# Designed miniproteins, single chains, continued (2), part 92

Each design is a single chain, and the fold is of that chain. pLDDT is the mean over its residues in the fold that is shown.

## One batch from the design tools (miniprotein)

Design m7393
Fold by ESMFold2-Fast:
Structure m7393 (fold): chain A 66 residues (1-66)
Amino acid sequence: SEEEINEASELLQKLGVKKVLGLEDPELLRELAEKLGISEEEARKLVDQVLAGENGRKLVEEVLKK
């Protein structure tokens, strides 16, 4: 749903900001993985994709379509 996309996109953005600052948040990473129905390793890859310049909202939409 739109709400799920918005919530997951916000979590992904927060994780990206934390990673840029050299901070880890395993609780937030787990929450993102649970909301998207993916593994924590897959969630880490999404964070890396955002840091590489990909749009976080589009990444979330692609995951939720599968």
Scores: mean pLDDT 82

Design m7394
Fold by ESMFold2-Fast:
Structure m7394 (fold): chain A 76 residues (1-76)
Amino acid sequence: SHMERERRIRTAKQLLESAKFYLEKAKKYENIDPEKAKVYRKQAEASIDFALKIAEEINDQELVDEARKLRKELES
């Protein structure tokens, strides 16, 4: 349904925003506390993977592309 699709889009966008937050925290702690940075990277990965799954299920190419871009940043 349209309302269900809109909720999924909102959820995926919120997950991608969470992933961005966790990636920023990982960068902040990278040289201060590497173990804490690693935890933030794992949180970012989980959020990206969940967002990508939602984006693929609803066939939203823009969200798929954004999730893949963030995944690439995580791997850098």
Scores: mean pLDDT 89

Design m7395
Fold by ESMFold2-Fast:
Structure m7395 (fold): chain A 85 residues (1-85)
Amino acid sequence: EAEAAEQAALAEDQARREESIEYLKKVFGLTEEEAEAVYWTAAQLRAIGARLDVEIKRIKELVEQGFDPEKVREMLIKEAKERRK
C-alpha cells in the first residue's frame, strides 16, 4: 500500500498546512501571506526543536515592525539555528 500511504501523507501534510495557516490568521490576525510565512518558519523551527508558541509571537512582533514576511521567515530560522548552539 505504498501509493495509498503516500497519498495519505500528502493529504495530511496539506490539511495540517491549511489548518495551521487558518489558525494563525484567526489567532494573530495575520494576512494570508503573513500566515504562510509564519507557518513555513514554524515548521522549520519545529524540526530543529524550537517551541512553536514562542516563535509565533516573535514572528508577529517582527511583522508588526515592518519586516516583510519572507525576511521575517529568514531571520527566525537564523535565530533558531543560533539558539541551538
Scores: mean pLDDT 62

Design m7396
Fold by ESMFold2-Fast:
Structure m7396 (fold): chain A 73 residues (1-73)
Amino acid sequence: SKALEGEILLTLAVMLLTLAKRYKGEDSVEIYEKALKLAQEALNLFREAGDDAGTRQAEEVIEEAKKLIEELK
């Protein structure tokens, strides 16, 4: 299921953001960028599945990851 694949990728993205926010080291940018990529892949999968709730959640995670990356510039 595309929706299930999206849910797995989004969960992993959220876990990476949570971990990186806790440890906020030099590697945080790389981890945030990886989480951003996973959330973007999840967004595409939710859109293919027609999962509006998953799409909204993925968009929120994408925006959070982008903000965290910008804060470290």
Scores: mean pLDDT 84

Design m7397
Fold by ESMFold2-Fast:
Structure m7397 (fold): chain A 73 residues (1-73)
Amino acid sequence: SLEEAARADAEATLEALEELIEELRELKEKNAPKGKLASVYSAAMLELSVLRVAGMPEEKVEELRKRIREAFE
């Protein structure tokens, strides 16, 4: 069904976001250039926006936003 396909797409997007958060942490630990950190941060925020539009509960969106921010800062 369309709902099942949308759920699968949302799960794939969440997995991509989790990988981007881990990449941010690794880049930060390696003292990577600010430009690299900023591009991965932007990609993570874009994936979060996709999840929000797809109907992810607000509390989960805020939790993920906090995790992205903590990984970046």
Scores: mean pLDDT 84

Design m7398
Fold by ESMFold2-Fast:
Structure m7398 (fold): chain A 60 residues (1-60)
Amino acid sequence: AAQAAYDETKLRITKAAHLLLNTDLSIEEIAKRAGFESKEELEKLFKQYTGISPEEYRKL
């Protein structure tokens, strides 16, 4: 049960990371395209999984 939820979230984080590096889409639009319910959910989960915010990740 926990493993399946982890794998799904990790896939969404990976998709968001790809969009952050390869597009100029807003963080809110990236959250929508990656399957997050809100920009706030993306920011929270992305920081938990990567250690940095989506905004900081884009600057790399």
Scores: mean pLDDT 78

Design m7399
Fold by ESMFold2-Fast:
Structure m7399 (fold): chain A 75 residues (1-75)
Amino acid sequence: MPEPSEEEIKKAKEYAKKAIEAIKKGDKQTALEYLKRAGSYAPEEIQPYIVEAIIYLEEGKDQEAIEKLKKFLEK
């Protein structure tokens, strides 16, 4: 089986992609749920990307949240 950290990162990225789509649709509540799920799979090195995206969404900075998640997905 693949290493747990690799599978966790893969799951975190999938939920981050779903969160970006929800933000783009204006569904902030669904985006927050996906980010919480991404956080539950995110290993320690990925946690800051998810946490900062949640903070940006809670502050109404939807574009900044999307950009933070895109940076995570591109790395």
Scores: mean pLDDT 79

Design m7400
Fold by ESMFold2-Fast:
Structure m7400 (fold): chain A 80 residues (1-80)
Amino acid sequence: MEELEQKAKELIEKARAEYEAAKPSLTPLQQEAAELEVKALEYLAQAAIAEAKGDLEKAAELRKKAAELAEEAAKLRAEA
């Protein structure tokens, strides 16, 4: 379980580092979309951990949150 949490943290940190590196080249809409994408990844990581612990209802709620954020990010990228 700890190993899954550590891997999730590493993936999120990598995504954030990639976003920060790209940030000077991004438009405001692209920056907002990237921030929403990172937040969606955080919810997906929490959902995977909840599912591994047997909390399927919480995992479903977190995946729904991640999907909503991913849709918002996609709309912003389409406008950019």
Scores: mean pLDDT 80

Design m7401
Fold by ESMFold2-Fast:
Structure m7401 (fold): chain A 78 residues (1-78)
Amino acid sequence: TEEALRHLDEAIEALRQGDVESAREHIEKASEALSDPELSETVLSAGKRALKLAEEKGDIEGAVELLEQTRAALEALA
């Protein structure tokens, strides 16, 4: 869980820097760090939505908020 949270933090920072490709890599690593398939799928689903907001709408704030909510949900389950 800690490793997945760390990768989500790195994805959030990458989005703030406008680095969508780095954010995508960290989202994938966060999902891979989770042994629970349901949590892994939740992270990937939220990550895809966040990346779409950033790429299609330029909504970096919305993308960051979505990943921060996902991070908080994972932390609450730990």
Scores: mean pLDDT 82

Design m7402
Fold by ESMFold2-Fast:
Structure m7402 (fold): chain A 61 residues (1-61)
Amino acid sequence: SLLDELKAELDRLAAEESDPERFDRRASALLQQAGATGQLSEEEQREALAHFLRLVHAKRA
């Protein structure tokens, strides 16, 4: 699914980008692109955001 692909891409970005600020910028751009497709439901958008926030918190810990 698009959500599963997005979550996998976020995980890949988190692994590739050690700098929290650059990760945040790149991941935010990816989320914006995914949202622009109009293919994600409100529930899927919330799950994508929750996954992103979990990764951000891990990077800043």
Scores: mean pLDDT 81

Design m7403
Fold by ESMFold2-Fast:
Structure m7403 (fold): chain A 97 residues (1-97)
Amino acid sequence: MEEALKLVEEARDLIVKAMDETTDFDAIVYGTLALIAAHLAIQDLKRGDVEGAIEGFEIALKSARKALEATTDPKAQEYFKKAIELLERAIEVLREE
């Protein structure tokens, strides 16, 4: 649980950095949706709803992938790619218990 939370918090910081680097409207929209989904999933996790948290992080992951596809900025692409990797790892950690 603590490991998954740290991974998600790092992923959220990277999504914010990616959104600051890009001027692509769709990338900012999908990045924002990823942040909202991750926030709701963290609230589920804090309530002990691990299954709800996994579903929310999978929604965040899908939105982050759409943001990556929408951006033309190389730095934003690097940040979104790293955030995607961290979200995938967080989901794997939550599924181990």
Scores: mean pLDDT 88

Design m7404
Fold by ESMFold2-Fast:
Structure m7404 (fold): chain A 92 residues (1-92)
Amino acid sequence: EKKKKAEELLRKGQEYLNKGDFEKAVEWYREALKLDPNNAEAHVNLAIAYLKLGKFDEAIEHARKAARIALDNQNWPLLAEAVRIVKEAREK
């Protein structure tokens, strides 16, 4: 139940991210994480939205959380994406 609702909220976050409405994307991703706090994709998408907003510390925080969850689940593509976000945010 909560996971299905989190996936719906993630989809809305992605829609706003694609439209360039990064602040609304953050709101939807944060709501998704209230329902499923260990959703690595939600943390990645939130980190991307923060990166687009120039909020580099918040981007690093959520990318690191995503990397830890991805590593624990052996999700190598998601781990690589999280590491990429940390690197990009640190170069600012």
Scores: mean pLDDT 86

Design m7405
Fold by ESMFold2-Fast:
Structure m7405 (fold): chain A 71 residues (1-71)
Amino acid sequence: ANAAYALGKIGDERAVPALIKALQSEDEGVQIAAAFALGEIGTEEAKAALQKVLESGSEKVQQAAAIALQR
């Protein structure tokens, strides 16, 4: 049980570079999903990427990033 949780967290952290790339997707739904996933992971790298989205994303993507950063 505990080992499975730890492996899940490591897997989530390994997804951070792919999710940061997804924030640059042409599909707004993919950008929103990536923002929420980065918020759940909550690493410094993930939060830094979300802060950049607040400056450059569409209104909907900026809202998703703001909500993700509140967690």
Scores: mean pLDDT 72

Design m7406
Fold by ESMFold2-Fast:
Structure m7406 (fold): chain A 64 residues (1-64)
Amino acid sequence: SDAERSGEAAREAAARGDAAAAGTASWQYGKVSGNLELGRKGVEAGAAGDAEGAAEYGRQAAEA
């Protein structure tokens, strides 16, 4: 599904240290799943350079 693909993209981005890409993937999932708050937090974490935090918010959005 698109949600699973977005979650995988966030994890892959975090694994390579790409905080911006992890945040973007989290935001895309938030829009698709309706968990906009978690998607927004992922973008904010990505903007702050927190790749692991951005991916974690994406994972939480995927599970909600």
Scores: mean pLDDT 70

Design m7407
Fold by ESMFold2-Fast:
Structure m7407 (fold): chain A 80 residues (1-80)
Amino acid sequence: GFSLPHADGETTEEVDKKLEAGEKEITLEFPGESMVLKKKDDSLEIVEVTGEPFRALAEVLELKKKGVPDEEIRKWLEER
């Protein structure tokens, strides 16, 4: 049969399994700044925001929740 061995270094497969079953986007919030970790196709990107720019990050998250395409969000961000 087709099967994979178990090993101590299975962290990558376990993480992928959890992301597929759970959430595609996570947010980290700190007292003075916000950081968003988002999934871009098969890759993860971190958006670092400090001070004033955190408001733009919050706005982007709201637009993504409403289903606005990434291209529209990008144009909005450039105009702002």
Scores: mean pLDDT 52

Design m7408
Fold by ESMFold2-Fast:
Structure m7408 (fold): chain A 74 residues (1-74)
Amino acid sequence: NAQLEADTLLALASMYLALGDKFEKRGEYDEAIELYKKAIELVEQALALDPGNATAQRILEEVKKKLEEIEKKK
């Protein structure tokens, strides 16, 4: 079931996003960036399986915003 696979990928993406936030708060910007990039990869895979997934679109927007913010700190 592509929907269940997409949901699993989004759960993993959310975990990487949360972990990236923890590293960002510690000033570990390179680690945070790598974790955010992993979250984007997982969300893009989920969107390939379910292009209309609102949760995937929301997470992608959130991660992209966080990457933009962290790049300004480097």
Scores: mean pLDDT 83

Design m7409
Fold by ESMFold2-Fast:
Structure m7409 (fold): chain A 61 residues (1-61)
Amino acid sequence: SREERVRELERELLELGRQAAADPDDQEVVDRLGRVLEELSRLVSPEEFDRILARLQAELS
């Protein structure tokens, strides 16, 4: 389902966010983050996208 895919993308973003924080020069991680964010933006409204990003940023701080 779309909701299940959104949950998978959120988990992947959190994992990739931790990897990017540990090694900011890892271009493969940066590129993967971009692709996951792009897919997520196609599955949810702009408002929901902003809420998800705010929540994930809080989790990573």
Scores: mean pLDDT 83

Design m7410
Fold by ESMFold2-Fast:
Structure m7410 (fold): chain A 91 residues (1-91)
Amino acid sequence: MTREEVAEFVLRAAQEIAEEARKDPEMKETSDAILEAGQEVARAILEGKDFAKAAGNALSRVQKVAAKSPKGQEYARRFAEAVLEAMRRLN
């Protein structure tokens, strides 16, 4: 799998999760954080930088926003699973 394909996978997963979350007005901050985090992780993968650090920072930011509610935590968990899958595909 190419680096570009893995970056597209992360971005698509973040967009899908964010779109679902955005249907709930209370989840706007969580949705925005997931989309931003997905874009950051995808960019790091494409640039060939230490994406593990970028992913860690992005996941931490999402978790802080999501920690306010069980629904937020579930969306953050789904995003974290997508990031971990991307890590497996790059190795």
Scores: mean pLDDT 83

Design m7411
Fold by ESMFold2-Fast:
Structure m7411 (fold): chain A 57 residues (1-57)
Amino acid sequence: SMEAIEESEKAAAEEVLAVLESDPSLAEAAELMREVYERTGSGAAAVLTAAVHIALS
């Protein structure tokens, strides 16, 4: 179901965020990820935004 997918995406996003927060050099990516999740409610959008930010840094 869509709800199960959304819950799985949120869990995956939380795991990614925990990894980013464990490394001080990635603090900006972690902050951006939190902001995108708060704004959109999408774990996938948050993860993608963090990945793009890191790739461009």
Scores: mean pLDDT 77

Design m7412
Fold by ESMFold2-Fast:
Structure m7412 (fold): chain A 66 residues (1-66)
Amino acid sequence: AEELNEEGKRLAAEGRLEEAIELYRKAIELDPNYAEAWANLAATLARAGRLAEAGEYAEKAHALRA
């Protein structure tokens, strides 16, 4: 899961937002409690203009970190 999260962060930094979103989703599929992957997914969705989805995923990341 960490490798997918790191690759997603790299793609997001390059502006490849949809590819980054897909990698973060795969990281979450492998580890649904990986709060950092949820947070990174939320941030990348916000950058892609998907604000409603970003908010929902950010809430999930917060809940996991409690």
Scores: mean pLDDT 80

Design m7413
Fold by ESMFold2-Fast:
Structure m7413 (fold): chain A 70 residues (1-70)
Amino acid sequence: SAAAAEAELKARMDKILDEDFEEFAKTISPEDAEKLRKLYQEAKKTKDWVNVALQKIREFGEEILKRLAA
């Protein structure tokens, strides 16, 4: 079904994003990494993962850039 295919794609994306995030987290301070990890996990909890999660991921990326600039 379409719903099963969507769930499988989400699971694959979650795995890739988790791995990429953890690699990035190693490059910043432990304090900032923990804060950003919480924002990332919150984005993943969205019911509408396509629209709302992408928006939160964008906001998360902006927060990363802000933390790196500080």
Scores: mean pLDDT 66

Design m7414
Fold by ESMFold2-Fast:
Structure m7414 (fold): chain A 92 residues (1-92)
Amino acid sequence: GDTAEELYRETERLAREALELAMEALRVSKTIEQINMAIGAALQAIGAEFGARQAMKKFGDSEKGKKILRESLETARRALEQAREALRRAKE
């Protein structure tokens, strides 16, 4: 089953991947729309990692901690999808 530690590690991994892709999308962006999409993905990734870290520190392996970590994980997954889309559009 999902432990808080497993949820945190997955959130950190996905958020890091999302941030790396968003930064690459930003570097190759040619339009204001592409830049804004890349920045949006980067901010969501940073927010997900920060939220997960705070949940682990304050609530640990509690039900409340796991709930916040699942929300952070979902945010990290959305950030990754947005970063992939931003990079795809920027490379066109």
Scores: mean pLDDT 89

Design m7416
Fold by ESMFold2-Fast:
Structure m7416 (fold): chain A 67 residues (1-67)
Amino acid sequence: MKPSDEDIWLSFGHMYKALGDKFEEKGNYKEAAEAYEKAAEFYAKAGDEESAKEAKAKAEEAKKKAE
């Protein structure tokens, strides 16, 4: 059984979201924003619009904290 492309994109989305959460906890808001943006992109490619919107919102919050 081979994962579908959507399963692969969803896995990347989860990975980058977790990475963003880790950077945010460390106060690395610029890196957190970049990780959340990648998570949103991969969630969107996977068709998970809700997770993509959540990740995008987290990226915007991290960008605001980074400035």
Scores: mean pLDDT 82

Design m7417
Fold by ESMFold2-Fast:
Structure m7417 (fold): chain A 88 residues (1-88)
Amino acid sequence: MEEEKRKKAEELLEKGKEALQEGKYEEAIKYYEEAIALDPDNAEAYAYLGVALKKLGKLEEALEYAKKALAIDPRNLLAKELVREIEE
């Protein structure tokens, strides 16, 4: 993995988190999708995409991305909490 791409993906992930905090869920999704395009093995980006989808009420899509995050990193706490909140 290229360090420059990873750094840019991390910057996009942070911008997504800012948009998420401001209630700009669709904008947050775009940032997370761009982060995933640069670093498709980033479990955190998939987990946060799931969070934004849950905020929009897209629970099936949110669960799918949370499970993708867990497939990459089974220890991802955010993805585990998303699965619990949606399935429990």
Scores: mean pLDDT 85

Design m7418
Fold by ESMFold2-Fast:
Structure m7418 (fold): chain A 57 residues (1-57)
Amino acid sequence: SNLIDEAEVREGPAATPADLAPLADRVGGGVAAEDWATIRAMAAEAGARFARLTAVS
């Protein structure tokens, strides 16, 4: 899929990658505002890691 081309450009903190779900579950039924900021940071990192993976042929 050509979605990989879009992934090269950081997806951004608004995106919810796969590692977001287990972190939300860990918070226990709800996400505190401060933990939401951490989740956003992890989402951005996951997007950047995905971009690096697509750069390595």
Scores: mean pLDDT 56

Design m7419
Fold by ESMFold2-Fast:
Structure m7419 (fold): chain A 95 residues (1-95)
Amino acid sequence: EEIEKEARENIIKQLEKLKEENPVSKDFYDKLIKMIKEGASFDEIEKFINEEVKRYEDLIAKGENKEEALQRLFDLGVVSLILAVERVVAENLKK
């Protein structure tokens, strides 16, 4: 099921701002914004984030691009918090 309209608009606004502030992570912000605009569910977005987290954890373990990978993991953590908050708000508005 599609993310509730108000939650979707709030998430997109926050991601656009984070994208401007954190250009290193621009590519995953762009993909997340696109997924949300195309009607992705919270579960689909969470799956994408979990796949990206695993990818950067693997890079850190191999000693490849550690600094960039750590920064991207931090940015993904911030996105996960935003999604968790907006999901709770959206579920309360559906009642």
Scores: mean pLDDT 79

Design m7420
Fold by ESMFold2-Fast:
Structure m7420 (fold): chain A 95 residues (1-95)
Amino acid sequence: SSKIEKKLKELEKRFKEVKEEAEKLAKEEEDEETKEKILKLIEKLEEEFEKLKEEVKKEKDEKKAMRLLILAESSVGMLEIYISVLKKEKEKKKE
């Protein structure tokens, strides 16, 4: 449905934006362990998101496609939350 296509495009945009922000934080990170964790999380969530995106595109049942979209949104949300936590921790170290 057109609603599913619009939501998928919105999630693709959100994932691209949060991935770019996460990659920037990884580049600026001086702690090698934290840097590695950020990069591995990006890789894992990107792989999960791309897999769910392909499943949504192939799914003919709108209700099943909507459930797959919710799982894809969860992958985007996990990265957004993790990046938010890292930013707050970085701010506390500068205070």
Scores: mean pLDDT 82

Design m7421
Fold by ESMFold2-Fast:
Structure m7421 (fold): chain A 66 residues (1-66)
Amino acid sequence: KEELIRKAVNETVERLRAAGLSDRAVAQAMEEVRKKLEQLYKEGKLTPESARRVVDEVVARAVAAA
């Protein structure tokens, strides 16, 4: 649902900004999270758990690449 995707994208932004990442890195992570969650939604697999997993994965990867 749109609300879950919005919440997940906002969480990604907050966590990456708190970690000191650049606006460019934040924008890339936001797009990746949104695309992955939209795909899960189309497949009927979007849940709070799967959304959290995508956010955690994208945040961890972005922080490790910084």
Scores: mean pLDDT 82

Design m7422
Fold by ESMFold2-Fast:
Structure m7422 (fold): chain A 75 residues (1-75)
Amino acid sequence: SRVELLNEIDDVASEELKKLEEKALKKGWSEEEIIEEIEKLKEKSKGKKKEALEKWLEMIREVEEKKRKYEELLE
């Protein structure tokens, strides 16, 4: 089932992303540095994990673009 496959992908990606988030907090990484590290992890990943990381990067980029538009509305 596609639903079962997606849940499995999300579980694997969630664990890796959670570890990255903890590392980012401890190291004080900027949002740009976090994106760079996720992109590096994606390049080293294959199959389902790579697809899940790519989906996550798209979501992060969308949030970044919304923040940029908000900053453009400053004053």
Scores: mean pLDDT 64

Design m7423
Fold by ESMFold2-Fast:
Structure m7423 (fold): chain A 67 residues (1-67)
Amino acid sequence: VEERIEELKKRIQEDPNDATAYAELAVAYAEAGKFDEALEWHQKARQLDPTHPAVAAADERLAALSP
């Protein structure tokens, strides 16, 4: 999970407008138990492209991981 977070952060550095990378990073943080950070990255993904399928998928996954 930490390795996945590192990969996604590198993708964002290379392309700061990659909404998929932000959405996947949010899910990766939630799976790591870092839910506050997951919500921050999810909000950034929504600010970039709220209609993107990856953002919608992350929203559902975050809801499933957090009561």
Scores: mean pLDDT 78

Design m7424
Fold by ESMFold2-Fast:
Structure m7424 (fold): chain A 62 residues (1-62)
Amino acid sequence: SEELEAEAETALYIMRASVYKLQGDYEGAAEAYLKAAEASPDPELAEKLRELAEEYRKKAEE
């Protein structure tokens, strides 16, 4: 289903964000979380992912 495809895409972007975090690339992590939020069919998850993106964007500026 399209919903399962969107969930899989969201999970892949979350995994990319985790890899960037492990590398200390907080800018990359923020971008990956934003893409995960855009892909997510779940509005609550999308909002949490946007919050994570904002947190890591700020961390990258430190």
Scores: mean pLDDT 86

Design m7425
Fold by ESMFold2-Fast:
Structure m7425 (fold): chain A 68 residues (1-68)
Amino acid sequence: SLEELSVDEIFELLEEKIRNGELTAEELNEMLLIAINKVKDNPDVKLVQQVTARALRVIGLYIQRQLE
């Protein structure tokens, strides 16, 4: 299940699915929400910033692939 994956594993899977052209907007939304929910209450602001930055990069890659 997606909820059993670590944040890093979720992002690795997202990046793989984007490279393969297999990611839907619904899956992107679901997986990003799971990843963010895992860290949103973490007191380490730097970790939250790093996860947010990676999420924004993944969104950018997805949009780029849709424009091709």
Scores: mean pLDDT 84

Design m7426
Fold by ESMFold2-Fast:
Structure m7426 (fold): chain A 79 residues (1-79)
Amino acid sequence: GAREAAERARRAAEEGDAEGAIEAAREAAREAGKAGSAAGAVAGAVGAAGGYAELMAGLGDRRAAETAAQGAEGAAERT
């Protein structure tokens, strides 16, 4: 579910794994949507998009991972 995806995003962020955290945030958004939480789906999607944008902009893997993990947590809280 969205909570499990948020936990994976948090672990990826602790490891500095931006790509893993972004993917987990996308999963959290999908799971929130399946559970009927539009707000949760948006929170996860925004976090994933933000993390991706920060990664592409060269702002650092840790920063991108933290942004994605925050979005994934927001998805879980809203489901």
Scores: mean pLDDT 88

Design m7427
Fold by ESMFold2-Fast:
Structure m7427 (fold): chain A 57 residues (1-57)
Amino acid sequence: SMSQEEMNKELLEALEKSTDGKINTEAKSEEVKAILEHLEELGVSKENLEDAKKALE
């Protein structure tokens, strides 16, 4: 299992890469929701989920 630090770092990096260059706002909203739900299942904290949501918006 990953430490919380490692998980948070990888999460933010993956989210930044996944949103980079995206131009379809409608598809982005659904993808963001799915990503956040998946991360919550992985045990990412509520605070980190809110940070991820901000980064994706």
Scores: mean pLDDT 63

Design m7428
Fold by ESMFold2-Fast:
Structure m7428 (fold): chain A 60 residues (1-60)
Amino acid sequence: AAAEAAAERYKALAEAQVPTINQAFVDMGYEPLTPEEVASIVKVGENGGRHAAELRAAAA
């Protein structure tokens, strides 16, 4: 439903930002994101999408 669609969209956006975040870290002299850090970002994005959809449903 709407919460699932929002979770998938947020996950896709989080995944799309990984190369930009990695480039920023490398430019600052840090190492790129580890696979565990990438998985955490994707999971947070997915959870954020669901939470946002729930807040919107509650406000409507």
Scores: mean pLDDT 71

Design m7429
Fold by ESMFold2-Fast:
Structure m7429 (fold): chain A 110 residues (1-110)
Amino acid sequence: SKEDGEKIIKLLEEIKKRLEEVARLARALGDEDTAERLELIIKVLEYQIKKLKENPESEEVKKQTLQVLEDILEEVREMAARTTDPELKAKLEELAKFIEEVIKEIKEIL
């Protein structure tokens, strides 16, 4: 439904805010590689939000959103595993847990 699409959009916008916060932390710590990777993920998520806003009733776009989030989750987990900074690691692990909960919530909507 359109209401389900709007709920998913709000969840994606919350993931985007958290990604932006972690990207700022990575930049502040001088981890340019992690910051650039997070910034690319933000662009992918922005494109998916745009697609969902244009097609809020589309079952196909909602299913594509799940695939995009699963891919983002894998990338965030990989970055968390590779980082040696304990603050950045903790923030990436927290972000991964949040994305996992969003994926579960979206699966319940679909």
Scores: mean pLDDT 90

